Designed miniproteins, single chains, continued (4). Designs and how they scored, part 44

Each design is a single chain, and the fold is of that chain. pLDDT is the mean over its residues in the fold that is shown.

## One batch from the design tools (miniprotein)

Design m13512
Fold by ESMFold2-Fast:
Structure m13512 (fold): chain A 103 residues (1-103)
Amino acid sequence: MKTIEEILEEIKKIVEELLSNPEATLGDVVRALSRIAKLLNEALDQAETPEEARRIIDEVSELLNKAIEKLKDPELQEFAKLMKDGIINYARRRLEAREAAAA
């Protein structure tokens, strides 16, 4: 079982691998972001406090924003932005539901 720190490092590696491939396809972007979404949710399941969960979401969101800006294909960049927004919005909704259940 991976720690939150190990999960965040794996997300960074997925991003670096995607950006290192100059011939990255739409399928490569979808696979990378799908893996990142699963890892983000795994990290959120391990977060002990809502404050820690928010920090994880913000850190992953910033990492993805910086990575998307480095994509050379404008169509891949636009698609990656839409997929990233879906991933982060879902994570934030999960956090809000947890906070509501704890209150």
Scores: mean pLDDT 82

Design m13513
Fold by ESMFold2-Fast:
Structure m13513 (fold): chain A 90 residues (1-90)
Amino acid sequence: MTDAQAARFRALLRELRAIPGVRLTLEGAVLVVEISPDPAVRERAAPLLEEIAAIPGVHVTVSGDTALISLSSDPDTIAKLLPVLREVAE
């Protein structure tokens, strides 16, 4: 995991959190993203979720109005990205 990848992850999550109708909740080490069924909100959130999913060591599962963002079990990934999840969820 590079510092540039961690910085991109932080920026994308902050942008996602800034969308009205998006709620971020941290459940352990998994970030639960709840998205309003409003098409305008979904159009804003979808590209950000795709970019987040493109980051190595980040896994995104989308089901309806909910997306789950989880991290690989790699220690370097956890050390660099878990603090970002905690910061953005609070």
Scores: mean pLDDT 83

Design m13514
Fold by ESMFold2-Fast:
Structure m13514 (fold): chain A 74 residues (1-74)
Amino acid sequence: SRREEIEARIREKIEELRELAERSKDPHLKAGLEKTVAEAEEFLASKPDAETLERVLEHLEGLIEKVKEYEAAQ
């Protein structure tokens, strides 16, 4: 279903955020990414609807892009 497809994409983004956190040498960035992962996992456990999942997916995608830009600038 559409909901299951979006949920799977969010899980992929959570994994990408975990990898970014593991390789980060900035303790504040690492802590922030780990917190975002925990919050996203808790959010998925609440069984949100497809529209809410789409908004969260967009937010996580934007965060990953910003983190990659930040790392490229260092």
Scores: mean pLDDT 85

Design m13515
Fold by ESMFold2-Fast:
Structure m13515 (fold): chain A 74 residues (1-74)
Amino acid sequence: SLEEKIAEVKAEMEAFLARLPEMSEEERRAALRALGDRAQAVVDEGNAAGDVASVMELLRIVGEYQARARELEA
């Protein structure tokens, strides 16, 4: 389900932030690209299904994790 996919993306973002201090710049770029691609695929699926609530929830989660990642890089 879309809800399960959103939960998986959130879990992967948490795992990414936990590993971020141990990652090289190349590993960070690769992980961010992969996470971005997965999040976009879920957004596209939600939009195709007309599931506005799930899309908005995923965008909220993505924004939250992007902010946390930026703070860790500062």
Scores: mean pLDDT 81

Design m13516
Fold by ESMFold2-Fast:
Structure m13516 (fold): chain A 74 residues (1-74)
Amino acid sequence: DLIEKIKSLKNDKSYEALDVAILALLNSDDLELLKAAVEAIVSWGNPSVIESVKEFIETKKSKEQKEALLPLLK
């Protein structure tokens, strides 16, 4: 269950990393930080979050950022 996995992550450093990664995607233009954020989100493994992140990148990020980030979501 996804809810139970999220609850377990609330007591793990991984939860803080996921929050930071999402905020970095929303607020940063630093390509290396964006790549690290996408890799952290993919490592967490939630398909719904990955789909939302893919849509955000495709609609809100530059061509160079899309070319660097979209392969990481595969």
Scores: mean pLDDT 67

Design m13517
Fold by ESMFold2-Fast:
Structure m13517 (fold): chain A 60 residues (1-60)
Amino acid sequence: MAEQQAIARFYREVLGLPEEAVRLALDGRYAEAARLSIGVDRDTAESLAETAGLRLEELE
């Protein structure tokens, strides 16, 4: 739980991800979080897609 809060804070305050993308990532829904992050930060979206076992181009 504390680790999830630290990760959420990083995504929100450092990477500027929208709240919905942060929630999806914390729930392990990395593909959906990546899709929402494409317009905000492409590098983070790509990292989230890779965590889901997908390429970012498959989510576009």
Scores: mean pLDDT 73

Design m13518
Fold by ESMFold2-Fast:
Structure m13518 (fold): chain A 99 residues (1-99)
Amino acid sequence: MAVMSTIMALAQQMGDSATATLLRHMMRGYTKQQVLDLYKNDSSVTDKQLQLRMDIVNMIVNAYIAGNITDDQIRTLLRAMLRSPSVAQQAAIVRAFID
């Protein structure tokens, strides 16, 4: 819980409202399917893009819990993700950085 709130605050500070919103839903106890259902009528995002975004967020959370990344490294990742034109590229950046 505390880890997710920290990453959410960092995402908000960096202007990544999409990541902050996903973390907020996850902190409320929403399942992956419940998050998908919230966006089912949003034509600007696909279920595959939302699943990939949630997987990225889970990778960051898990790396932070494991002590493998710092707050400054999270800021660097979020900044890189904000500059990326697609969720697939964002996922590739996070995977390359964490592992």
Scores: mean pLDDT 71

Design m13519
Fold by ESMFold2-Fast:
Structure m13519 (fold): chain A 73 residues (1-73)
Amino acid sequence: MEETRELAERLVEAGKRRQELLEEMKKNGPTEEMLKEIEELDEETRRLWEEIQRLVAEDPNATRAVAEALEKA
């Protein structure tokens, strides 16, 4: 449960950071550093999502932890 919640919270944080970068790029234009950070966030998000999917498939109660973390976003 705690593991699944932590992964879901990381996913939410990565999504928020990605959104902040997109807003900054719209305001000031894209930079190479911003694009690299988005790529890193996309890579981390993909890995986190894969692990969450595995945990949810093994334990239905894990779904609740994911839902709660996503609702906080």
Scores: mean pLDDT 76

Design m13520
Fold by ESMFold2-Fast:
Structure m13520 (fold): chain A 95 residues (1-95)
Amino acid sequence: LSVEQQVGLVLRIIGLAFDIERSTDGAEVVALAREAYDLLKELARDPSAHPLAARSAGIVIDALEVARARVDPRYRAELDAVLDELRALRDALLA
């Protein structure tokens, strides 16, 4: 990835984390979380971006933990699945 592409992906991921924190719709939060995960995987394809991808994953994880507390309980299993995938990705990037 170019530096411009890495910056663009990070800004998009941070924007999604902000939208996750603001949303009260569990279906929207799940969709935003999956989009953030896909962008994080794209960023993680470049080894030079691994520190940025790990930090960005942490921001998304924190946003999802906040959202998880206020969304309808029916969405929590789907959110927990995405959270587990995000944590696994972050841990792999820090290894």
Scores: mean pLDDT 87

Design m13521
Fold by ESMFold2-Fast:
Structure m13521 (fold): chain A 60 residues (1-60)
Amino acid sequence: GRTARLAQEIAEAAKNGDKERIRDIAVSAGLSPEEADRLANEALAGEITGEQLDRFRAAV
């Protein structure tokens, strides 16, 4: 589904260190710019887990 695709794209962007792409994906999924920034920072810190992705899924 769409949510699984978005989670995968965020994980790939995080692996590449691409903060701007993570923010764009999150905003396109319905998160606020502020929440998208928080998600991007967590992902880039290498702390993005299935639990964090589940929180993102619940937010969209």
Scores: mean pLDDT 71

Design m13522
Fold by ESMFold2-Fast:
Structure m13522 (fold): chain A 93 residues (1-93)
Amino acid sequence: GVKTLLKIAADALNQAAEFVEKASVEEARQLGRRVADYLDRLAEILEKAGHTELAQKLREFAERVREQADKGDKEGIVETLREAAEFLKKAAE
């Protein structure tokens, strides 16, 4: 169900954050953009399932990650991914 999807997504975001933390700035930028795309796709799935407020919050995280990736803000990407993971974990409760 949706709760299982949110838990899987939270785990994926935490793993991505660990990878970004160890990556070069350029690798972090590329991964950040890919994760932002992932968050937008997850938001679309949740919106179609009627979870409009969850979808909006994920789009806000996606926009923030894209801005941080464009600036080469590796530390900011890590922080935002961990915040998004915690948000999804709590939403799954």
Scores: mean pLDDT 90

Design m13523
Fold by ESMFold2-Fast:
Structure m13523 (fold): chain A 91 residues (1-91)
Amino acid sequence: SEEELREAVETARRAIDLALQRLKGKSPEEIFEALKRLLTAIVDHLRRQFGREAARRVAEEIFKYVEEKAKDLLTPEQIRELRAAIEAAVA
């Protein structure tokens, strides 16, 4: 349902916030690798639970949330690679 999808997105945002808190003071590369693993896992879970189209719709929202939170922690190239990883996970 749409309500369950929205709750899953809010859960994803909380998981991202917690991961970033735990990664405080780590290198950009360590932050990048951890976020890549987390985001691909989140998107794979959403695809399995809600289907590919629903996962694609919310993947952009999840990516924008990460971009805003990590813009000062990661390089522009690493941000682009996170986007590519998310897009590949919903393909």
Scores: mean pLDDT 86

Design m13524
Fold by ESMFold2-Fast:
Structure m13524 (fold): chain A 86 residues (1-86)
Amino acid sequence: GSHLEAFRAALDAGDYETAAELLEQAVKERPLSPIEQTALMMLAIGLIVEGKEAEAYRILSAVAENAGKTDLAEKYRKKADEIEKA
């Protein structure tokens, strides 16, 4: 299956470490569907709530870039960079 299928299986199992690794590969392979984008945005929101803000904004940047939303991707990338420098 695709990396996105493996990513969903890892999320269902509660294996967030494996899920994060699979996500980085998945966003490089092809344009994401609206459902896939929504699932990744929900993951990012969960990570923000858990205090993992830099990782969350990196995910949001990757999703936005994959969707062709370059300005939004740059905005999220800058937020991640600012959090990492603080």
Scores: mean pLDDT 75

Design m13525
Fold by ESMFold2-Fast:
Structure m13525 (fold): chain A 97 residues (1-97)
Amino acid sequence: DITLTQSGDLTVKAGSTATVSCKVTSSQSGTITVKWFKRKKGSSDWTFLGEKTVSVGSTATLELKNLKAGETYLYRCMAEFQGKRAFSKPTTVTAVP
């Protein structure tokens, strides 16, 4: 079994750099590939952003650049472990002027 714990919701100034984090925990050791997705608030569509391989117990990070004022996006991470797929609770990122 695997648990993905994502960082909390963010309000950021447009044009600044922000970071979202995904901590991977399991009772078993090893490496796991974490995939990042985003969704615009009000949309149902998730867009794949990329992946990173991390050790169990480690944190995968995603840098957010070029955020536009007035936009709100949800970010989540996903991993497959032992034939099961796990998703984090999404982080809401709101860009303000």
Scores: mean pLDDT 82

Design m13526
Fold by ESMFold2-Fast:
Structure m13526 (fold): chain A 90 residues (1-90)
Amino acid sequence: DDKIERRTLLFKEEIQNIAKGSQHKAEFNLELQLNALVKEFEAPLEAGDRAKADGLIRELEAMSEVAAKYDEKLGERLRKEAAEMAAKLA
């Protein structure tokens, strides 16, 4: 899904910007991308599209691993969000 791939790249860019000291704008943009991903999860969950919902959870889990390399607390936060999404899918 091109949307998932595109959003993963945007997440990665913002995490890299945090590492480069552009933290305030990068943190705000990362919040927007996270909120957009969580909102996008609602439609496949309602439709019973488990494959798409699982893909979004895996995307967020992958982003949590990248985030943890630059900010351990951010990585933990993203992992928690992924776990909450997985609980809604179960």
Scores: mean pLDDT 72

Design m13527
Fold by ESMFold2-Fast:
Structure m13527 (fold): chain A 72 residues (1-72)
Amino acid sequence: PSEEELEADIQVALAEIYLAIADMDEKRGNYEGALESYEKALEIARKASGHPDAQRLIKEIEEKIKKVKEKL
């Protein structure tokens, strides 16, 4: 893979890690912590916009952010 492809793969993986952290915080009722982690995941996923999984991930994160904001 090219440097660009590798970078996008790493960004998607990192966004998925932050998404998982945020999901755990949300399940524990830590909505502020969940929001911070979802926002980090969104920022990273947007940087990986050329990756085939990026658009799906962005939409998922945006939906979760909206949901968490309703709890705050």
Scores: mean pLDDT 84

Design m13528
Fold by ESMFold2-Fast:
Structure m13528 (fold): chain A 109 residues (1-109)
Amino acid sequence: MDLVARTFEELARRINERLPEVEARVEGRTLTITLRDPRIAEIVKPTVEGLNKAFPNLEITVEGNTITIALKPDALEKLSEEELAREAELAGHRLLDALERAIAELEAE
């Protein structure tokens, strides 16, 4: 298993343990987060746009109730696998924090 895939698997585990409103899955070098409520995706969309600017070697997309994090096709030509794994970890943790805040916002009175 490559280091990027392993990083996404650890992130998926943390997301699934901490957020009952989402399901995170890893397939190869792609992390897919399925949201129970599509409003969560709308709330985190600005954060996703910011993450794509901060981590240009990652492609983070929001489609309906699904968020995906993947390596861009040429990322391994520009950075080492270890550097990409570090970017994936940082982006994933920032997204996790944004998801927690979005869920709390929807549940807040």
Scores: mean pLDDT 82

Design m13529
Fold by ESMFold2-Fast:
Structure m13529 (fold): chain A 76 residues (1-76)
Amino acid sequence: EEIRRLEIELTNLDVAGKLLEVAADFLQEMAEKARESGDEETAKKYEEDLKNAQTALDGVKADSERVRAELERLRA
């Protein structure tokens, strides 16, 4: 059944989103610590990784919205 497949996909996206949020929080903390210690190069690297993690998180959120819309359509 399509509904069950989409529910599993939504669950997987929720898990992926939570892992990316944890990664983003970690990268932000590491960037701040590097800035505080005067290590500008390390801070820039973590800031770049943070931007990439935020982009991936935006993608997961967009996919989750798409799956929710499809579930709503199928349940109607």
Scores: mean pLDDT 85

Design m13530
Fold by ESMFold2-Fast:
Order: C-alpha cells, then structure tokens, then sequence
Structure m13530 (fold): chain A 67 residues (1-67)
C-alpha cells in the first residue's frame, strides 16, 4: 500500500545517509573484526536492506558468500 511505499522511501533516504557515513560499517567492524571481507559485505547488505534496496542487499549477500 501507500504506507509501505512511503516507509520504504523514508528508510531509503535515512539509510542512504547512514550507509554513506558508514555507521553500520563502523559498528560491524567492532562486533566482527575476524572476517573483514564478510563483515564489510554483510554491513553493506544490511544498510541496503534498511534503505529499502533489497536488490542491492541481495547482491551484497552474494558477494559475502563469495568472499
């Protein structure tokens, strides 16, 4: 519905800024420094998902699996 579309757009805006500032990347690095390649793609996928970019989230998940 319109509410879901609105929330997705709002989340994309807010998470886009958060992803650019690397807040999720910073937190992920502190929590899981063991596998930096997997942690990096995992954090990017999480940020993309929160932004409503489920296509980008899927691509990052695939890259994490390949890392």
Amino acid sequence: GAEAARRAAEAARAAGTAAASASSLHDMKQIAPEDPEVARYGALGEAAGQAGDWRGAAEYAEKAARA
Scores: mean pLDDT 62

Design m13531
Fold by ESMFold2-Fast:
Structure m13531 (fold): chain A 55 residues (1-55)
Amino acid sequence: METVRIPKEVADALSEEDERAVLRAMHAAARAGASDQESADFGRALALERAKENA
């Protein structure tokens, strides 16, 4: 029900726990005043960082 969504491509590369963490971070950014697009960009960057750490 949030306006902030994680991209499917990024979600597929992450575990369920990482997906939930990213979504929580995006939601927290939105409630802190970030726009939907800014929150989505932040979540995408965080998800990529998580995937990069696994590499």
Scores: mean pLDDT 68

Design m13532
Fold by ESMFold2-Fast:
Structure m13532 (fold): chain A 86 residues (1-86)
Amino acid sequence: AVADRKKRGLELTERQRKEIEERLAPYKEQWDAIIDEAVALLKAAVNYVASLREGNEEEAQKYRDLAAQHGARSNTLEAELKARLA
């Protein structure tokens, strides 16, 4: 038997959602990765400043290096996204 109108509606909605998700998935993944690196950079920068205020040179250096690493990764991901959007 054919599915009930209510069940058919839910099935069509699920299929449409999957099609949209599949189409946008590459861009969403790259965008989420850029945001994750930007958030990590900000956290490292905050910890770097906190370590400097506490006089902890060793921790400050670790957070400085971590911030530089996340910044470089973010720049690479942004360049890749721009290339895909062109």
Scores: mean pLDDT 76

Design m13533
Fold by ESMFold2-Fast:
Structure m13533 (fold): chain A 70 residues (1-70)
Amino acid sequence: GKELWEKYLKAVAGEDGLTGFLPLPPETALETLTYMKEHGSKEKPEDPRKGFPDISFLSDEEIEEIAKYL
């Protein structure tokens, strides 16, 4: 749930990455995570706080679970 999401954000964006790592998100948390999975760069951005992290390693079921706690 929320612990998995927090651990993930810390791993990809660092300690400060929990605040403002996404531009204005889609209307729902699930839609936001689906967008990140589809549009996340396979090349890491120079500043991870300004880009979508690659979450292709998460299953659709894991994404739905994380979205319930956003």
Scores: mean pLDDT 54

Design m13534
Fold by ESMFold2-Fast:
Structure m13534 (fold): chain A 87 residues (1-87)
Amino acid sequence: SELEKLKEELEKLIEEMREKAKTLPEDVQVIVDNALHELRLAVENKEPLSEEEIEHVRDLLIKEAPELAELAERIAEIMRKISELLK
């Protein structure tokens, strides 16, 4: 299904971001990991996130890891699509 395909894409992007974040300071890694865990939890619980909630996570990731901004934007885009399908 489209939803399962988007979930797989989101998980791959989250894994990529976590891997790239390993080069960042430990305190930044914790913040990134917690933000990504929040997105995973929403998808696992089939809970649609609001645009404001998705924007908040995206902005936090860009603030803490600006070198990964493009990846954070891609994660937000996929999360928006998943949330629309969960409504």
Scores: mean pLDDT 86

Design m13535
Fold by ESMFold2-Fast:
Structure m13535 (fold): chain A 74 residues (1-74)
Amino acid sequence: MEEVEKLKEQLEEAEKEREQIEAEAQARTDQVLATGSPEEGERAQAERDLLIENAQGRVDTLRKQYQKALEEAE
């Protein structure tokens, strides 16, 4: 029970962190696209996508652990 609750909290925290990373990376990308070159824009988009992908990977891992813990708890 406590392990399930801990994983749920960690998952919710990771989801919030992913949303913050996405918002910050998007804002930076938008600024580069508005003021920079097309090449700089492509680089900024690639960096944004990588940051979001890494954050999403953490969420996916925790989600799988949470689902497994739920199945094992019953």
Scores: mean pLDDT 82

Design m13536
Fold by ESMFold2-Fast:
Structure m13536 (fold): chain A 74 residues (1-74)
Amino acid sequence: SLEEVIKEVEELAEEAKKKLPEEYQESFDKAVKTLIDYVKDLVEQGKLTEEQALLIAKDTIKRMLEEILKEYKE
């Protein structure tokens, strides 16, 4: 279900957020919320499948995390 997809994305985002400096966690949370709202809307419109939404959200979160960590990691 879409609810299960959103839960999996939220769990992945929480794990990713723990790896970020506290300074970036608020911006990351806002970006993740925007991403979740975006993919939910596309699935509800029939433009994405639940599987496609999950893959896009996971890939986007991973890329956001990697970009932040690459620039600000010790």
Scores: mean pLDDT 81

Design m13537
Fold by ESMFold2-Fast:
Structure m13537 (fold): chain A 88 residues (1-88)
Amino acid sequence: SSSAKLKALLDEAKKYEEEAKKLREKGSSVKDISSKQSKALDYLLVPFTTKQILDYINKNKRSSLVPSLVARELIRIGDEIDRELEER
């Protein structure tokens, strides 16, 4: 089912979030932590529609990923507007 596919991708994102948490516990650099968070975001954003990402944000408002998800969704919306303008 589509739900099973979404769960697998969320599990991969969670893996990278947990790696980022472990790096924070070890006192690793901000760059290393950000790299793991970026990988988590890639698993969420690439296969998901705007509606699915908005649903995730609404359910997970306190997630540390939310600001980055909002920023990347704004970029995707901008790309869609640009495509519509090119089709005029």
Scores: mean pLDDT 63

Design m13538
Fold by ESMFold2-Fast:
Structure m13538 (fold): chain A 98 residues (1-98)
Amino acid sequence: MEEIRREIAKVIKDYLDGKITPEEFKERLLSLGVSEEEADDILKAVDDYQKRVAELRKKMKESSSREDTIRITAESLIVVGDLVDKEFEVVKKILERK
């Protein structure tokens, strides 16, 4: 469990860092036993994560109240949690196939 999870996390990190293309991202996930459908789902989740984080960063810069700052911070934690949950779901499916 830990080994495959760490490899998937590394692929996600490399993609978020701009080191690999979406095509290379999918190819690396497929090599780890992820299906094409699961790889597409993770790619969409990562792209949604990037869009949501960019929007939250903009809102944080424009925030004028402590309440807004707290809300935006809470939303950022939810965004991270959503990505982690998607990664865990895919890892579980891979392990169920072994």
Scores: mean pLDDT 77

Design m13539
Fold by ESMFold2-Fast:
Structure m13539 (fold): chain A 100 residues (1-100)
Amino acid sequence: SNEEIERLKNEAGNLFIEFVSRASHVAAREGNEELLALVEELTKTADRLFKDPLDEETFKRMKEIAEQIIELLPEEEKERAREIFERLVKTLEEIRKLLE
């Protein structure tokens, strides 16, 4: 339903904001320019996916960028970032199923 899709989009948006906020705070704290560039690329990729949720190539690219971000995070942040990202992926997969 349109209401269910809207609910899932809001949930995905909140998970995305949490993931990006955590990664951006680490990048700023550590002066990690590579991590900052990956966060910017993830944001651009997510914007494209938001406009076309069925774009499999963009969805795959988003997952690849997020994995690179997680690898650059300090050990204490990796578990929580992965948990947030896995919830985000699951929510996006549910949106895709409702749109197909």
Scores: mean pLDDT 88

Design m13540
Fold by ESMFold2-Fast:
Parts: C-alpha cells; structure tokens; sequence
Structure m13540 (fold): chain A 99 residues (1-99)
C-alpha cells in the first residue's frame, strides 16, 4: 500500500535518527575513516531536506541516490558499523517500496 505523506514524514524522521546513531558511533571511534563520517553527515542533510519537503518525488529521488551510495559503502565500512548501515538500507528500501 502507498504511504501517506504523514507516514512518509514520520519514517524519514526515524531513518534520520538511525543514521544519527550510526554517526555518533562512527565519531566515538577515532579509527573510523574520515570519508565515512563525511558520507553519514551528507546522508543526514539529504534526509532532513526530504523530510522538510514532504514530497513523494523528492523522497524517491533522495532515497534512490542514498540507496546507491550505501550499497557501495557496505563493501568498505568497518565491521562494527555494517549492521547499522544494513538496517538503514532495509528501512530505506521499505520506504521506497511504499512510495
């Protein structure tokens, strides 16, 4: 079933909160590569924008771009962060399926 705009906004917010948790974990570990912290911050900015707009086309375009980036990153992220990134990808794909 298609997500309502209210449900879309709520799920984008929850997804952003999950990415914020991963970023906090990444920033707490000085061994985390700088590129990954930069990527997580960029993802957060994109998700904040998509949630503020609350538009299906903006959300779809944003999530499709983030899906591509996160799939590429999964091969190179530290093992400790992989489960969190996989959870973000799964929720992102679930939101896309409901758009």
Amino acid sequence: AQLSLEELRARLRALREKVEEILAQAEADPATPEWLRTLLRAILERLRYAAAETDRDVARATLEELRTLLRAALGVVPEALKPGVEEVLAELEAILAGL
Scores: mean pLDDT 85

Design m13541
Fold by ESMFold2-Fast:
Structure m13541 (fold): chain A 61 residues (1-61)
Amino acid sequence: SMAEDQAVLDRVEALVEEMRTADPERQEELATEIVRLIQGIPDEATQVRAADLLIATMEEL
């Protein structure tokens, strides 16, 4: 459902924000969890948005 997809996206946004202040070891753990969450999103547009957010954050680290 759209509400479930939004809840996963909100979780990805929270984890991505945590990555900005995390040490490199924690960043790797967070990236692994974020990728797992993204792969579980059934809506392709939401999945792409979540993936783009992760990529943009990693480029800023």
Scores: mean pLDDT 82

Design m13542
Fold by ESMFold2-Fast:
Structure m13542 (fold): chain A 71 residues (1-71)
Amino acid sequence: KEKEEELENIRGASETLAKMADKLSFHPLAQEARKYAEEAANLAKEGGDVEKARELLMKGIELYNKALAEL
């Protein structure tokens, strides 16, 4: 039950990150962030490993923030 709630939260956050990164699609780091966000969302949707989904989301966030800092 807790795992399902965590995966749903990761999915939602990852989908939001993918949309935000898509708005910066001209930036290479934002393109990478979108890829990580999509992988995290897919893993969460499939009921995969929570730790791996979280790591993918965190990497996406890091890349997205780095893209923003370079604008």
Scores: mean pLDDT 84

Design m13543
Fold by ESMFold2-Fast:
Structure m13543 (fold): chain A 76 residues (1-76)
Amino acid sequence: MEKTLKELFPNLTKLELYSYILFYARLANVPEEEVRALVDEIFEKDPTLKEVKEMIRKILPKSLADKFFEDFLKTF
């Protein structure tokens, strides 16, 4: 079965995830409030990487969402 975000990245903080997503959200003119709500939901639910990808694609354009995941996976 797929590992959750906390199992893959146990040291990832809410603030770090918020900062990474916010960078791409600003390029797409997505409100900071939507990014904060998304990060809160991700940390509360502890989803798999596949689920996180689907959640981020709801607020970011596909190209920016894919770029975020590429950069995120290289960082952690």
Scores: mean pLDDT 80

Design m13544
Fold by ESMFold2-Fast:
Structure m13544 (fold): chain A 78 residues (1-78)
Amino acid sequence: PDIPSEKWQKAKTDEEKEKVAIEDIDKLAPYPFAPSSLRAFLEREFKKTFGKELSEYPKLVEHLDKVLAALAERLAAA
């Protein structure tokens, strides 16, 4: 229920925005979300909070793609 966390509202620099988004992605990573649903949720919340596309942050995109790939592998193995 605390995702996105209050830290998102306090993030002012692109580095801070990326960091707080990555931290929340890692908190969501253990849960069995459908990869497409988790991506859509994070893209929506990031744009809502920061007014910018998540895709504008290459390191954030790379981290999200890695987490979603690991999630897809876990769901396929279950």
Scores: mean pLDDT 81

Design m13545
Fold by ESMFold2-Fast:
Structure m13545 (fold): chain A 58 residues (1-58)
Amino acid sequence: MSPIEKLKKEIEEVQKKIEELLATADLSNRDNVMELASLTVKYMLLYTQLKVEEREQA
């Protein structure tokens, strides 16, 4: 599996968790907001790394 495929898989896992939290979680609860924020930061970092890896493949 290529590094790009690994990153895409990790991004999909994080996206699933974010979507589930947004669909079911009470965002007035600080614990849920903090978890969402943490997942969002992780998503941004993984996405940025994917973008860099894709540029290296060009």
Scores: mean pLDDT 79

Design m13546
Fold by ESMFold2-Fast:
Structure m13546 (fold): chain A 69 residues (1-69)
Amino acid sequence: SPLEEEVKRTKEIIDDYKDTIAELEKLSNDPSLSEEEKQRYKDLKAALEGKVKELQEKLKENEKQIKSL
């Protein structure tokens, strides 16, 4: 169904963002980088974490619709 495809796509996007967040976390703690560079990676991580939360809420709503068969 279109909702099941939406759920699948949303999960894939969330997983991609989580992988990026993990990489940004490593970069934000890299001792070879300047404090300014580490702060930029922290800011990018925070922004992506916000997007993940929005997508997780969308996912919950779509999964509720699927359960209402």
Scores: mean pLDDT 84

